# Designed miniproteins, single chains, continued (5): the designs that were tried, part 9

Each design is a single chain, and the fold is of that chain. pLDDT is the mean over its residues in the fold that is shown.

## One batch from the design tools (miniprotein)

Design m16281
Fold by ESMFold2-Fast:
Structure m16281 (fold): chain A 82 residues (1-82)
Amino acid sequence: TWEELERAIEEAFRLADELVAAARAGDGEAVRAAARRLEEALARAKELAEKAGEEGIKRFLEAHGEILARLRAAEEALRAAL
């Protein structure tokens, strides 16, 4: 359902925030763990989006773009601090 897709997207955003927090803390093992979980969550969201049809795919792509933007912004902030 659309609710399942939105919950999967929310989980992916939560995991992206965990990844950023782990990176800021300098915890390499936590970064790797969060990255794997984020990849799994994005794969599940994509599967649910495909089942939801064209609008689901569009919603997934929008969310995926937002997650990438958040990760890139965090990377730029870390580089600027060095």
Scores: mean pLDDT 82

Design m16282
Fold by ESMFold2-Fast:
Structure m16282 (fold): chain A 81 residues (1-81)
Amino acid sequence: SSELEALLAELSALARELNALVEAHKDDPQVQAIYEETLARLDELMRRFLAALRAGDEAAAKAHVEEAIRVVRESIARMRA
């Protein structure tokens, strides 16, 4: 759906911002720890997202992308603190 496409585009933009912060702070152990935690959470959400898509559950798929957006935003904020 157009809504899911918009959410995925937002997540993609946030992922680029996250990766730029990680590269800028590659020698910062706090940033690296936040990044590792973030990747683990995103991996779990990606698996749930793909399962929802296979089941035809668009509402669940959208909810998992929205949670992924929240996770990335929280991680960026923590890295900037």
Scores: mean pLDDT 90

Design m16283
Fold by ESMFold2-Fast:
Structure m16283 (fold): chain A 89 residues (1-89)
Amino acid sequence: MVEHIREAVERAARRAAEAAARAPDAKQAQEAARKAAEETLREAGIEPTSLGVTVTPGGADTVRVTVTVSTDETEEPITASDVAPLPAP
């Protein structure tokens, strides 16, 4: 169901943003975000045909993660974004 997939992608974006915010550098943030997104989708029983994860600055104190998922059940990619606060320096 597309609705179930959208909810899972939104949850993946949230968990990916939190993982990225806790990483010590941009490379590890990208890796952590992707791993969190993949694990969240797997837990939801979703097998994507493509997965895009993008980590961008959300400002001086936040990070934004965008997750884009395509599946055999979705005619168009589903995209969700979330932001998480960076930890104190």
Scores: mean pLDDT 79

Design m16284
Fold by ESMFold2-Fast:
Structure m16284 (fold): chain A 58 residues (1-58)
Amino acid sequence: MVSAEAERARVMTELAARAAATLSPEQLAAFKRELIALANAGASAAEIRERLTAFLAA
């Protein structure tokens, strides 16, 4: 995407909303920690989508 930062924010928001709808409070806390770690590492939108989708599927 030409708007990498906007796509990254959108992916984070989508996956956080899905996690909140599907995960227990403890799993959601772990998901949020992973999201923050990826954001702090400067992960791309594609990497965030891949990692967090794998987390949700586990």
Scores: mean pLDDT 78

Design m16285
Fold by ESMFold2-Fast:
Order: sequence, then C-alpha cells, then structure tokens
Structure m16285 (fold): chain A 63 residues (1-63)
Amino acid sequence: SKAELEARIDRLEAELGTLPPEAQAVLRSMIEGARADLAAGDLERARHKIEVAETFLAQVRAQ
C-alpha cells in the first residue's frame, strides 16, 4: 500500500515538467502534502491527496 502510493507520487512528479508553470505549482504543492502524510504514516490522507492530484492532472491534460 505505502509502496503503491509512493509509486503514484513518483509518476505525478515525473509529469511536473510537462505542465504550465501555474499547474506545476499546484501539483507540486499537492505532491508535497501527500509526501508529508506518507512520512507521518497517514496512508488514508496521503491516498486522498494523491487522488485529488491525479484528478487535477487529468483535468489539465483534457485541455
């Protein structure tokens, strides 16, 4: 579970350089929040933030 969430964060981080600067800032903030939650052992909160970040990325990509 934790390893899966870490892999999902890594995939989101890999996408940062492909986004406009404003979208990069938003996604980076979400990634930082998710990593903080993982470090604290809060897998549920981390998963929620990752899902929000993935949804945001999908919406930006749909432009």
Scores: mean pLDDT 84

Design m16286
Fold by ESMFold2-Fast:
Structure m16286 (fold): chain A 107 residues (1-107)
Amino acid sequence: RATVLEQLDRAMDVLQQAEAAIRQHEKDPRRRTLLEATLGVAMMSLSVLKHVVERDPSTPPVEVLRQASAILQRVYDELSREPAVPQSVINQVSQLIAQIQATIQQL
């Protein structure tokens, strides 16, 4: 449970860093708006998962982490298509997905 909450908090931090990078580096207003919307939906979805884990102690960790991984994979796919997004940010999202998948394999 503590590990799941820690990983959800880390995911939120990574997405907030991605949002800051998009605001600094994406010059096209349309692309910026779409990317910020994608990140906003992802952060909201992760917040809902965190709320579920905090309110229901019986929530299966594997299911929460699988949903978080799927959310992050969608973000990774969108960010990877954008040349203005720094590779370091894309790598952080990819590494977080790998870490979550490794945790699922240990549960």
Scores: mean pLDDT 83

Design m16287
Fold by ESMFold2-Fast:
Structure m16287 (fold): chain A 72 residues (1-72)
Amino acid sequence: MAERARAVLLAQLRRRREELKKSGSTVVLVTPRISEEEILEALEEVGIKLEDIESIKIEEENGLTTVTIRRK
């Protein structure tokens, strides 16, 4: 199941990659259940430097994970 969640996250991150490259941007993504570690790895895979991330908020509700990523 983690493989599916990761694929969904990667697809959304690739689609929104240009938005995530902009300083001060905030991106909200919804995926199946996923760990913080997998989210960080997915960001690196799409070429977003973790040092440029101000915060990552993870909320789980009703079997879905909402990930809010804020850029520095």
Scores: mean pLDDT 78

Design m16288
Fold by ESMFold2-Fast:
Structure m16288 (fold): chain A 97 residues (1-97)
Amino acid sequence: MKELSEEERRELTRAGVENLVKGAEYELQGKTRLAASLFSAAGILIAEAEPSKEELEEATREALKGKDVKAIAEVLEKTPVSKSPYMKIVLETVKEE
């Protein structure tokens, strides 16, 4: 397996979560194919990073700053990515904000 530095892993986790939030925003705008592409990219980035629960929760809180948390949660619950263990952590964090 590919060995990542701690900094690279944190950056991949942040990029992955940011793509989930941005994807949800595009889905709310009716840009469903663009949203799907971002959700796919997010899944790949997070899987590569293999973040801890704490790292994923922190990245999620940061990505949600200034966002419509309720609308984003509703979109993410409907995505296929919601089946992953990492997505469960993201969704639980979004719902608590």
Scores: mean pLDDT 79

Design m16289
Fold by ESMFold2-Fast:
Structure m16289 (fold): chain A 51 residues (1-51)
Amino acid sequence: SPEELAAKEKQRQTALQETKEAFVNAGFPEHLALKMAQAIVKIEEEAAALQ
């Protein structure tokens, strides 16, 4: 449903930001932290789809 798609996108954006910040706090440069966060979010999405 449209509401579920909107909720998923919001969670995706939150996960991306939180994961990026975690890597930055761990000492990674911002551009690399963003790339790593994108990869992690993609893996999380695949894991969630495994059901």
Scores: mean pLDDT 81

Design m16290
Fold by ESMFold2-Fast:
Structure m16290 (fold): chain A 63 residues (1-63)
Amino acid sequence: SAAKLEAQLQIRIDAEQGVREIYQWVLSRSDLSDDDKKQKLDEMDQKVQQNVQEARQQMQQQS
């Protein structure tokens, strides 16, 4: 239903905001090395990129 699609979009927006907050938290940590920070951020980037690539594929197939 349309209401469920709108709810799904809101979940995506909230998730993107959450990822940004986690990125800031990781960068603010003085107990982690730059390499450890990069690894954690790269893991998060992979998850975000997978979601974006999947959405991009769907848009391409549906016009």
Scores: mean pLDDT 74

Design m16291
Fold by ESMFold2-Fast:
Structure m16291 (fold): chain A 86 residues (1-86)
Amino acid sequence: MVEELLQFFEDLAEKVYKAAKELIDEKTAKQYKQKLKDDFLQLLGDVPKQMAGKASVQDALDKIKAEAEKKAKELIEEAKKIAEEK
């Protein structure tokens, strides 16, 4: 379970990195990947708080995955917008 969540985060970070590198440059891709990793660490730190009053660990993990996907999507959309203005 933990390994699956970490793999999910790595796959999202890789997806954002590739998109930003292709659309803008490697420097921006590295910055976006680092920002996403920092956001993921904060989401992991909030797991105990999100489990308070919850029936299962799985519900908390699903919510974290959804929030991670949203953050990744926002960064990719930002990269696309910057590329369109160039």
Scores: mean pLDDT 75

Design m16292
Fold by ESMFold2-Fast:
Structure m16292 (fold): chain A 87 residues (1-87)
Amino acid sequence: LPPLSSDEFVKRIQALIEKIKKSPVDDSSAATAEVLLSTYLTIAKKHPLSDKERKAIIELAETIKEKFSDNPSVVSLSEDLIETLKK
């Protein structure tokens, strides 16, 4: 977890969302998305997050799920992350 303000954290997530939207739909990009989802799932389980930080990560997970909807492992990880953050 970077030692950033919530605003800087949200800006970093927004930059990741834009990169994902511009990436191709291929196995290499899907593998990168899985690593990102696993990283933020670990953060969500171990670290307290503000409401705006949780919302930003949910948006990231939903963007990944939409882009890689044909990849069951990416979809499953995205859903686990979203569910974890809504609790």
Scores: mean pLDDT 81

Design m16293
Fold by ESMFold2-Fast:
Structure m16293 (fold): chain A 87 residues (1-87)
Amino acid sequence: SKLEEILEEFKKKLKELEAKYSELSEEEFLKKLMEIMREAAKRAVEAGLSEEELEELAREMNELIKEVLKKYLPDLPEEKWIKLEPL
């Protein structure tokens, strides 16, 4: 599905960012994470995903982001976690 293709590309970009963690500041890491999220959202809209599919993608992406933040920035408060909003 188009949703799966976008999610797999998101996972790939996320893994590439994780590999560079030691070379980046916290601010740079969070900025790049947000850029990856925005690119995935743009692709989803361009692919013509429904509102329900966009909500599903946002849910899946937010879970992956939480796991990355827990691993690399465990002391970051949840209210500062970057979240993808549909559209």
Scores: mean pLDDT 77

Design m16294
Fold by ESMFold2-Fast:
Structure m16294 (fold): chain A 98 residues (1-98)
Amino acid sequence: SREIATELRVIGLLLDGELAARMTPELLRRQVEVLIADLGDADPRVREAAARALGRIASVTTDPELLESMVAPLREALGDADPRVRAAAREALANIAA
């Protein structure tokens, strides 16, 4: 089922955000690249989960290059068709600015 596949993907993305503090810098950078790609997913639930996961990573990382890599994709997500994706992107950008 596409619904089950989407739910499992959403759970995986949210877990990635929660596990960020326990990732090596190399794994964290690779995961951020995947999450940035997921901001362009056809499913708004995947885009929302990706924005939320990026926001969580932004709250725990001290890597300035990694934080800067998130800014442009999240700013684009502020214009997303889904209001929940826009809200998640706004919260993620607030975490980067803090």
Scores: mean pLDDT 82

Design m16295
Fold by ESMFold2-Fast:
Structure m16295 (fold): chain A 65 residues (1-65)
Amino acid sequence: MRDQVDQDIDALMAWYQQQLAATDDPSTRQSLQARMARLQQLRAAPTIDQDTVDAIRAMVDNVQA
């Protein structure tokens, strides 16, 4: 379960990094950087809440669709 969540976070981080490289809009860049910072905090956490895990999986599904 932890390895799967870590993979999901890494996938979201990669997608946000691509979006950051593609935009010059300051508000969009700020939003993406904030999301990435939150994901990094979750990635470093020893345990992630089940509701947060479900939300991350939903975000990955939406991005990969």
Scores: mean pLDDT 77

Design m16296
Fold by ESMFold2-Fast:
Structure m16296 (fold): chain A 70 residues (1-70)
Amino acid sequence: DPLAAALKAAGDELRAESTRLTQAVNEASGDPEKAAQLEAERQARVNELTGRISALADADFDARKAAEAA
């Protein structure tokens, strides 16, 4: 199922990106400008991936409902 595979991939990507960027922000704690930049990047990336996951989940739900109605 390509939609289910895409949803899993997006979820895995979100977890990996969140973990990596959080670690980078913590490592940059001695550089406030770099830490602020990385925090902004983390927030933007999380928002983008969360939006993609929500859209994929909605599409999966709609597809399942259409199949159930047929």
Scores: mean pLDDT 75

Design m16297
Fold by ESMFold2-Fast:
Structure m16297 (fold): chain A 97 residues (1-97)
Amino acid sequence: SMKELEEKIREVLEKIGVHSEYVKKHAIAIAKALVEKNPLVRGSSAAGLVPYMEDSELGVKAVVAAMLAAGDEEAARDYAITYGLSEEELEKIKSLV
């Protein structure tokens, strides 16, 4: 369910150090858009998240966690590569999902 997806994302984000409600809401919106197969919302939401983080790496990790929780590993890998997150860091986040 969408509620179970939201709770799962919130738990993973807390484990990786994301405490910002703003970042959590954006990550959840990305995951919901992926589950609903809505590419327009996904691309816009992902691009908008990074510039609002003081530590942009946490913003990237939040988006990757959301994509993995939504079951879209290809989107997670593409986003990680685009924003410079390593394969090792991706696998660490994947282990928490």
Scores: mean pLDDT 76

Design m16298
Fold by ESMFold2-Fast:
Structure m16298 (fold): chain A 111 residues (1-111)
Amino acid sequence: SSKLERGKELLEKAIKVIKENTSEEEYQKIQKQLDILKKTFSKLGENSALAAQLTYLGHVLDKLGKKDLAKELYEVAREIGKNTADLVEGIFEGIELLEKGIEAAIERNKA
């Protein structure tokens, strides 16, 4: 499938851009999360594993201000595996809300 080949090409491009725009420590954390997503979603098939990875890297690129590349990753992820892409996006939105809640609670307890 040309969509799968396109997705693999975008994965490689995204990894390179992220490596050039993050510290070594941040890049290692991103690699670890990427590996977890690949391993977890590979149980549902190669398309799901790739869609999960592209959605996560799209989120990372969006945070780095690489909006055009992030949008391209999201579009291709949905074309490859919409249900997985939607699930992964929902998980990261949930994690961000939890992290903000924990940070607010820690600051409140220091007063």
Scores: mean pLDDT 83

Design m16299
Fold by ESMFold2-Fast:
Structure m16299 (fold): chain A 104 residues (1-104)
Amino acid sequence: MEEELERHADEALRYSQEALKNKDDIEKTKEYLAKALSHLLRIAELYSPEWAEKFRKASNEEQIKLIEEMADEFEKEGRTDLAEKLREVAKNIKEVYEFIKKER
């Protein structure tokens, strides 16, 4: 379980970074964003079924807040590296959402 959480956090971070790198290709940016969100949903499912349900129903802004709240809980558990990765993912996804909004 712990190794699976770290793996999904690493993949979410990687895909969120790829989404930012590909801002000139909106379809590719959306594809990487979807992959990052799928790994975040899996972290939520592993953390709590209740968090996963909230995440699925959340708006883009609410999803960012939920990721940040989940990071705070991991930090309280002494999992500082995981918390820092999730905060970086939240920051990257927030920037991607703002970019996508400007294109609409």
Scores: mean pLDDT 82

Design m16300
Fold by ESMFold2-Fast:
Structure m16300 (fold): chain A 86 residues (1-86)
Amino acid sequence: MKEAEEAAELGSSDKEKGREFARKIVEKMGDAGGAEFIAGVNEGLVGIIEGVAKATGVPLSKKLQEMLERHREAARRAREAAERAE
């Protein structure tokens, strides 16, 4: 039941070991951590916006680009803020 499901998730924790190593490598190159997470979230939102545009077939490229730019800016600001937070 729940305990068995948590045991399966614990088994998946082995993947986190690889992520931790990768994260440390990325940190050596520049930055990582929370900023990376925020960027991923914003990229997900961009995907949703593009999906809706394609589904509707509406040629709102400029408006969509502005929304994409806003989310991209948010990701960048979050990343820079995380690096230069304090």
Scores: mean pLDDT 60

Design m16301
Fold by ESMFold2-Fast:
Structure m16301 (fold): chain A 84 residues (1-84)
Amino acid sequence: MKEEKRKEALREMARAAIETGDFREAVQKGLEVAEKYGDEELVRIFREILAAIDAGQVDKLSPEARKVLAEMGDAIAELERERR
């Protein structure tokens, strides 16, 4: 299901964030996983987030991108808790 693929992309992104300490690299990893799964909506959202990071305009993200950004934070927190 598309939602399960989205959750896997977010989890891979969260893993990259924890391992690299680089949020931009983590979002790039999430984009690669979303492209692999053919989730065109998630690909578009991750590209929007990357562009906003590069422009310093994270506060100007769409509601859809802000929701994904919040889900990224939740995934990072969940993985950090699992590693402790």
Scores: mean pLDDT 77

Design m16302
Fold by ESMFold2-Fast:
Structure m16302 (fold): chain A 61 residues (1-61)
Amino acid sequence: MSEEQKKELLERIKKGELKNIEDLKNFAKELGVSVDEVQAALIEWVAKGLISPETARKLLG
């Protein structure tokens, strides 16, 4: 993922626009990135404290 794509993903999560794994899959498809790339970014952001583990669990399934 590009840095701009990562920023948009994080902003949509913070705004509550992505709520579950289906929203995450649809976002990955829209940007033309793999679900694995998006999941890796979420795991890193949990480790850095940028998103809560609860939010990540909802988005990862």
Scores: mean pLDDT 82

Design m16303
Fold by ESMFold2-Fast:
Structure m16303 (fold): chain A 90 residues (1-90)
Amino acid sequence: SILDEFKEKLMEAKLKLINAKTGEEKVEIIEELSKWAIELAKKASEEERKEMIETLKSFYDEVIENLKEKDPETAKKVEEIKEETLKELE
């Protein structure tokens, strides 16, 4: 299903983030995931898109929370990607 494909790709992105050494690498991973999710959402049902949006919100919030004290600049960039991506998905 579209949701299964989405969750698998999200898990892959989470693993890449664990291995990323710089804020720049983390931003790149998140931007790539976000662009892909926007394209996938165009093929999704309303129900599937809603679950994708909620899952992405949780993912972005988790990343921001983990970064905001250690790397506030990268956290801010992720917050901007979150806002732009969610606006595009609406």
Scores: mean pLDDT 88

Design m16304
Fold by ESMFold2-Fast:
Structure m16304 (fold): chain A 57 residues (1-57)
Amino acid sequence: MSLEEQAERALEAAKAATSPAAARAALHDGQRILEQEPENEAAREAVRAAEEKLRTL
């Protein structure tokens, strides 16, 4: 799976997260991708969405 596909899946997981554990998993995946591709917009959005979910859960 490409980093782009991984970032898109992390973003989908972050948006779908209904538990802190799911949101943390998406956050971790997004951060891992950003370490390899700091300019990956989908990974940045995944991190942002996961952080928003963690604040509301």
Scores: mean pLDDT 80

Design m16305
Fold by ESMFold2-Fast:
Structure m16305 (fold): chain A 82 residues (1-82)
Amino acid sequence: MKLKEEIKEVAERAAEAAAELARREMLEAGASEEEAEELARQVRERNLKLTEKLLEELKTEEELEEALKKIKKELEELEKAL
């Protein structure tokens, strides 16, 4: 099933974008580079785990297609913020 693979790829990109945004915001707020990197790591890991859980729960092609659409929208919003 290619949809699950595509969801994983898009979700990984979204997790990376979210982590970078969180890192940048922390640095702008005056946090140390170490603190910003740790938050970014946590954001990335949390988002990836949520995606794994979602993929375990979704069983139909229609559900997978809707999930892909939602994650692509989230990626677009994150890219606008960066």
Scores: mean pLDDT 81

Design m16306
Fold by ESMFold2-Fast:
Structure m16306 (fold): chain A 90 residues (1-90)
Amino acid sequence: SPLEELEELVKKLLKEKASEKETLKKVFEWALKLLEEGIPGKEIALILFDVIANNPEIPESVRKKLKELAEWVATLSPEELKKKVEEMLK
């Protein structure tokens, strides 16, 4: 399931001590794939919020940006989402 895939991804990134930029990029790639598969952005955002809540070890700076990404996924077109994420990763 998308939830299980994201849980595994987040746990792997935490274990490997991935950077904030790498974490945001990998989660964005996960979300973009689901949008391209036709899953509504609102449903993807709910999964992302659940995974953030289930993983308190996520650093606060990363947690805040992942929540912002979830809001963008729920509200923006895929093209607008990509532009926002590219600016965030600068």
Scores: mean pLDDT 86

Design m16307
Fold by ESMFold2-Fast:
Structure m16307 (fold): chain A 80 residues (1-80)
Amino acid sequence: SIEEILEEVKKLLKKVAPSKAKEIDELFKKFLKGEISADELMDKINELLESSPDLKITDEEREKLVELVFKLKQLVEEKE
């Protein structure tokens, strides 16, 4: 489900950028309220990661994040 994918993305993001946990939560709340699109969510996630002074992300975690974001986009695009 979309909710399961969102929780997995949040968990991964908080693991790799713990200093941004509050911003991540606020961003996902805005997305769930329909205030931002899936594309805007992805752009803002990338901005948060790039600005994170404590960012620790492996190549495997980057690949997993890309997979989860792709699945999220597919689920959003399937809604008419």
Scores: mean pLDDT 76

Design m16308
Fold by ESMFold2-Fast:
Structure m16308 (fold): chain A 85 residues (1-85)
Amino acid sequence: DKIEKGEQLIKEGKELIKKAQEILDAVKAWEQQQLATGRGVDPPEWLVKEYGALAGTPEIYKIAQELLEKGKKLIEEGEKLLKEA
């Protein structure tokens, strides 16, 4: 069923976008904390648990961007299926 598949893809895409935004918000808060203290602060614990050493590097922005791109693609694909149904 194109409708069921389309709705599932949109849901998955929205979840990926939400996760990417949570990463970006956490990294931004961490960077602001480092600037405010003038010293090194450990990255958010949940980011380190999920992404290891990458959590404390600029690479985390690439991970978030890839999740945003994947999420947008899934939403676009899902919307296309709903239109064809």
Scores: mean pLDDT 81

Design m16309
Fold by ESMFold2-Fast:
Structure m16309 (fold): chain A 86 residues (1-86)
Amino acid sequence: MVEEIARQIAQQSGVLDQTILARLKELASKHDPEKLAREIAEKAVAIRNNGKVDEEKVEAIAKQLITALNGGDLVAASVAISRLLS
């Protein structure tokens, strides 16, 4: 689940669609949302950077995922994550 969402975000260049948001909300109901967002961000960054983890990008992406989970602007979150994964 976490790996699948991270891979989908990485493959979509950071674009968050309603399917990804629904899966994030489902997982957040069963797990710590901040820890979940960090794990997904870390895996997505690693996929895009051949296994290298940039902690600043991970924290920035995790914040955008938390914003999306809390009903924030999904388009703005997608744009921010896309820039961070470039």
Scores: mean pLDDT 80

Design m16310
Fold by ESMFold2-Fast:
Structure m16310 (fold): chain A 90 residues (1-90)
Amino acid sequence: SMEVEEIKKRAEELKRRAEELARRAKEAAERSVEEAEEVLRELARVGEEAGRLAEEGRKLSKEANRVAIEAEATAGMGMMLASSGILAGK
């Protein structure tokens, strides 16, 4: 259905954005805490949206749900790695 296709597309877009923001957060953490905080805030938002989409997709499409879960995990991992860099100062 169009609804399932739309959810799958959104999940794939969120996964790509989470991967990009995780990379940017890591790079920003090496330069400035303030820059890292801004990127981390955006990454957190993407993670939350992906989590919500995973719940919505759970009943409609296993593939869309899987990609959304991967996006959420990518965002969470990126936040942890960048936050560790900020906290350690190295």
Scores: mean pLDDT 76

Design m16311
Fold by ESMFold2-Fast:
Structure m16311 (fold): chain A 98 residues (1-98)
Amino acid sequence: TPPEPVVETEPQSLEELKKQALEEIERLLERGLISEEEAERIKEAIEKGDVPLLARWSRELVRRADELYARGTPEDLEDAELLLRLAVLLGEIQRQLG
């Protein structure tokens, strides 16, 4: 099979972005990177389309990722990438809603 160039597909639908964000929230919960209460609040913000609250959570996730990057262990770097992945998804949801 000839190597396909890395093609970013067209921007995902709002529904698909919300689904992916919910999956990443569960992953962060299992790793203890967010609390159950924080997960519920993020899920509520996604469900309600609360753009200011989504922006606040995106910034908080980036802040936590930056702290882990500063520590610099392989585990901290992996956890930081998971936090950033959710932050990016919340940012894309905000852009489609706002």
Scores: mean pLDDT 80

Design m16312
Fold by ESMFold2-Fast:
Structure m16312 (fold): chain A 68 residues (1-68)
Amino acid sequence: SLEERIREIAARIKDLIAKLPSLRGEEIQKAMEEIGRGYRELFELSKQAPDAVTKAFEEIRKALLETG
């Protein structure tokens, strides 16, 4: 479902953010590129499910604040 897709993307972004402190050099760049792709996917899905995507962005924001 659309909600499952949004949750999968958000979970992937949050996992990558949590891993950032343990990554080195090119691994950081690749993780950031993947995070960027996930954000773009969520932005497109926001046209169909704005409330679900807003919740996903809020969860990602909290993850970022937790990691620095």
Scores: mean pLDDT 83

Design m16313
Fold by ESMFold2-Fast:
Structure m16313 (fold): chain A 70 residues (1-70)
Amino acid sequence: MDAGEYAQLGAEAARKGDAEAAKEYLQKMLDTGTAGGRALGRAMAGNAGLPAEAGYDPEKVAEAMAKAHA
């Protein structure tokens, strides 16, 4: 599974209000160690209203995304 697939699963978990599952998928996205995974993390942080550097903190991004759907 690539970074994009993990990003999609994390976003879907957050839409369901499951911040724990979202955090785990976003961590796996970053664990791929790819430039693409880091770029996706920054983009997801921005979409959640966070600074881009927060994209490397999957818990913070997952909580912000889940809150938007609560």
Scores: mean pLDDT 78

Design m16314
Fold by ESMFold2-Fast:
Structure m16314 (fold): chain A 95 residues (1-95)
Amino acid sequence: SEREEESLKRLRELIDEALKELHEVMKERIKEFKKWLEEKNLSQEELAELVGLSVSTISKILKDFEELEEAAEKGDFTAQFSLSVLIAILESKKE
């Protein structure tokens, strides 16, 4: 019983450390993607052509991105994760 309590405490500490590392990686990835968008100065039409999606889809993604970014800046882990997935999809489409 005492050995099980020590194991659970250690597991909790490892989970907390992993979550902190994931949080920092996601923050850096979001920041890098924002810089890339600003540096490229792409229109919605140019971005749609680059990633092979419709302008309508890009417009919806950018709107959701803005809403998710606001939530992520407030410390919403789910929003930060969702933004990282969206960024990964967009990055996988650029040559």
Scores: mean pLDDT 71

Design m16315
Fold by ESMFold2-Fast:
Structure m16315 (fold): chain A 80 residues (1-80)
Amino acid sequence: MDALLEEVRRALASPDRAVRLTAIYEGLRSPDPRLQELAFEAVLASGDPEEYRLALRALEHSPDRALAARQRAVLEEALA
């Protein structure tokens, strides 16, 4: 579990946009709430509206609906 967390953290810090966006999309759809929170914090820290929109789409398919609803509300407010 920790090895996967470190892999996702490295991907989120990648200078390769495709690697970073893939990590965001998969992290937010993860059944592990630690990965979902890690991806969410990276998106918020970026300030990038394109990453916010990608995150909203990923959260539509997140298995933790309560966590996804809270994260979606924050992103929707940030985009307003």
Scores: mean pLDDT 82

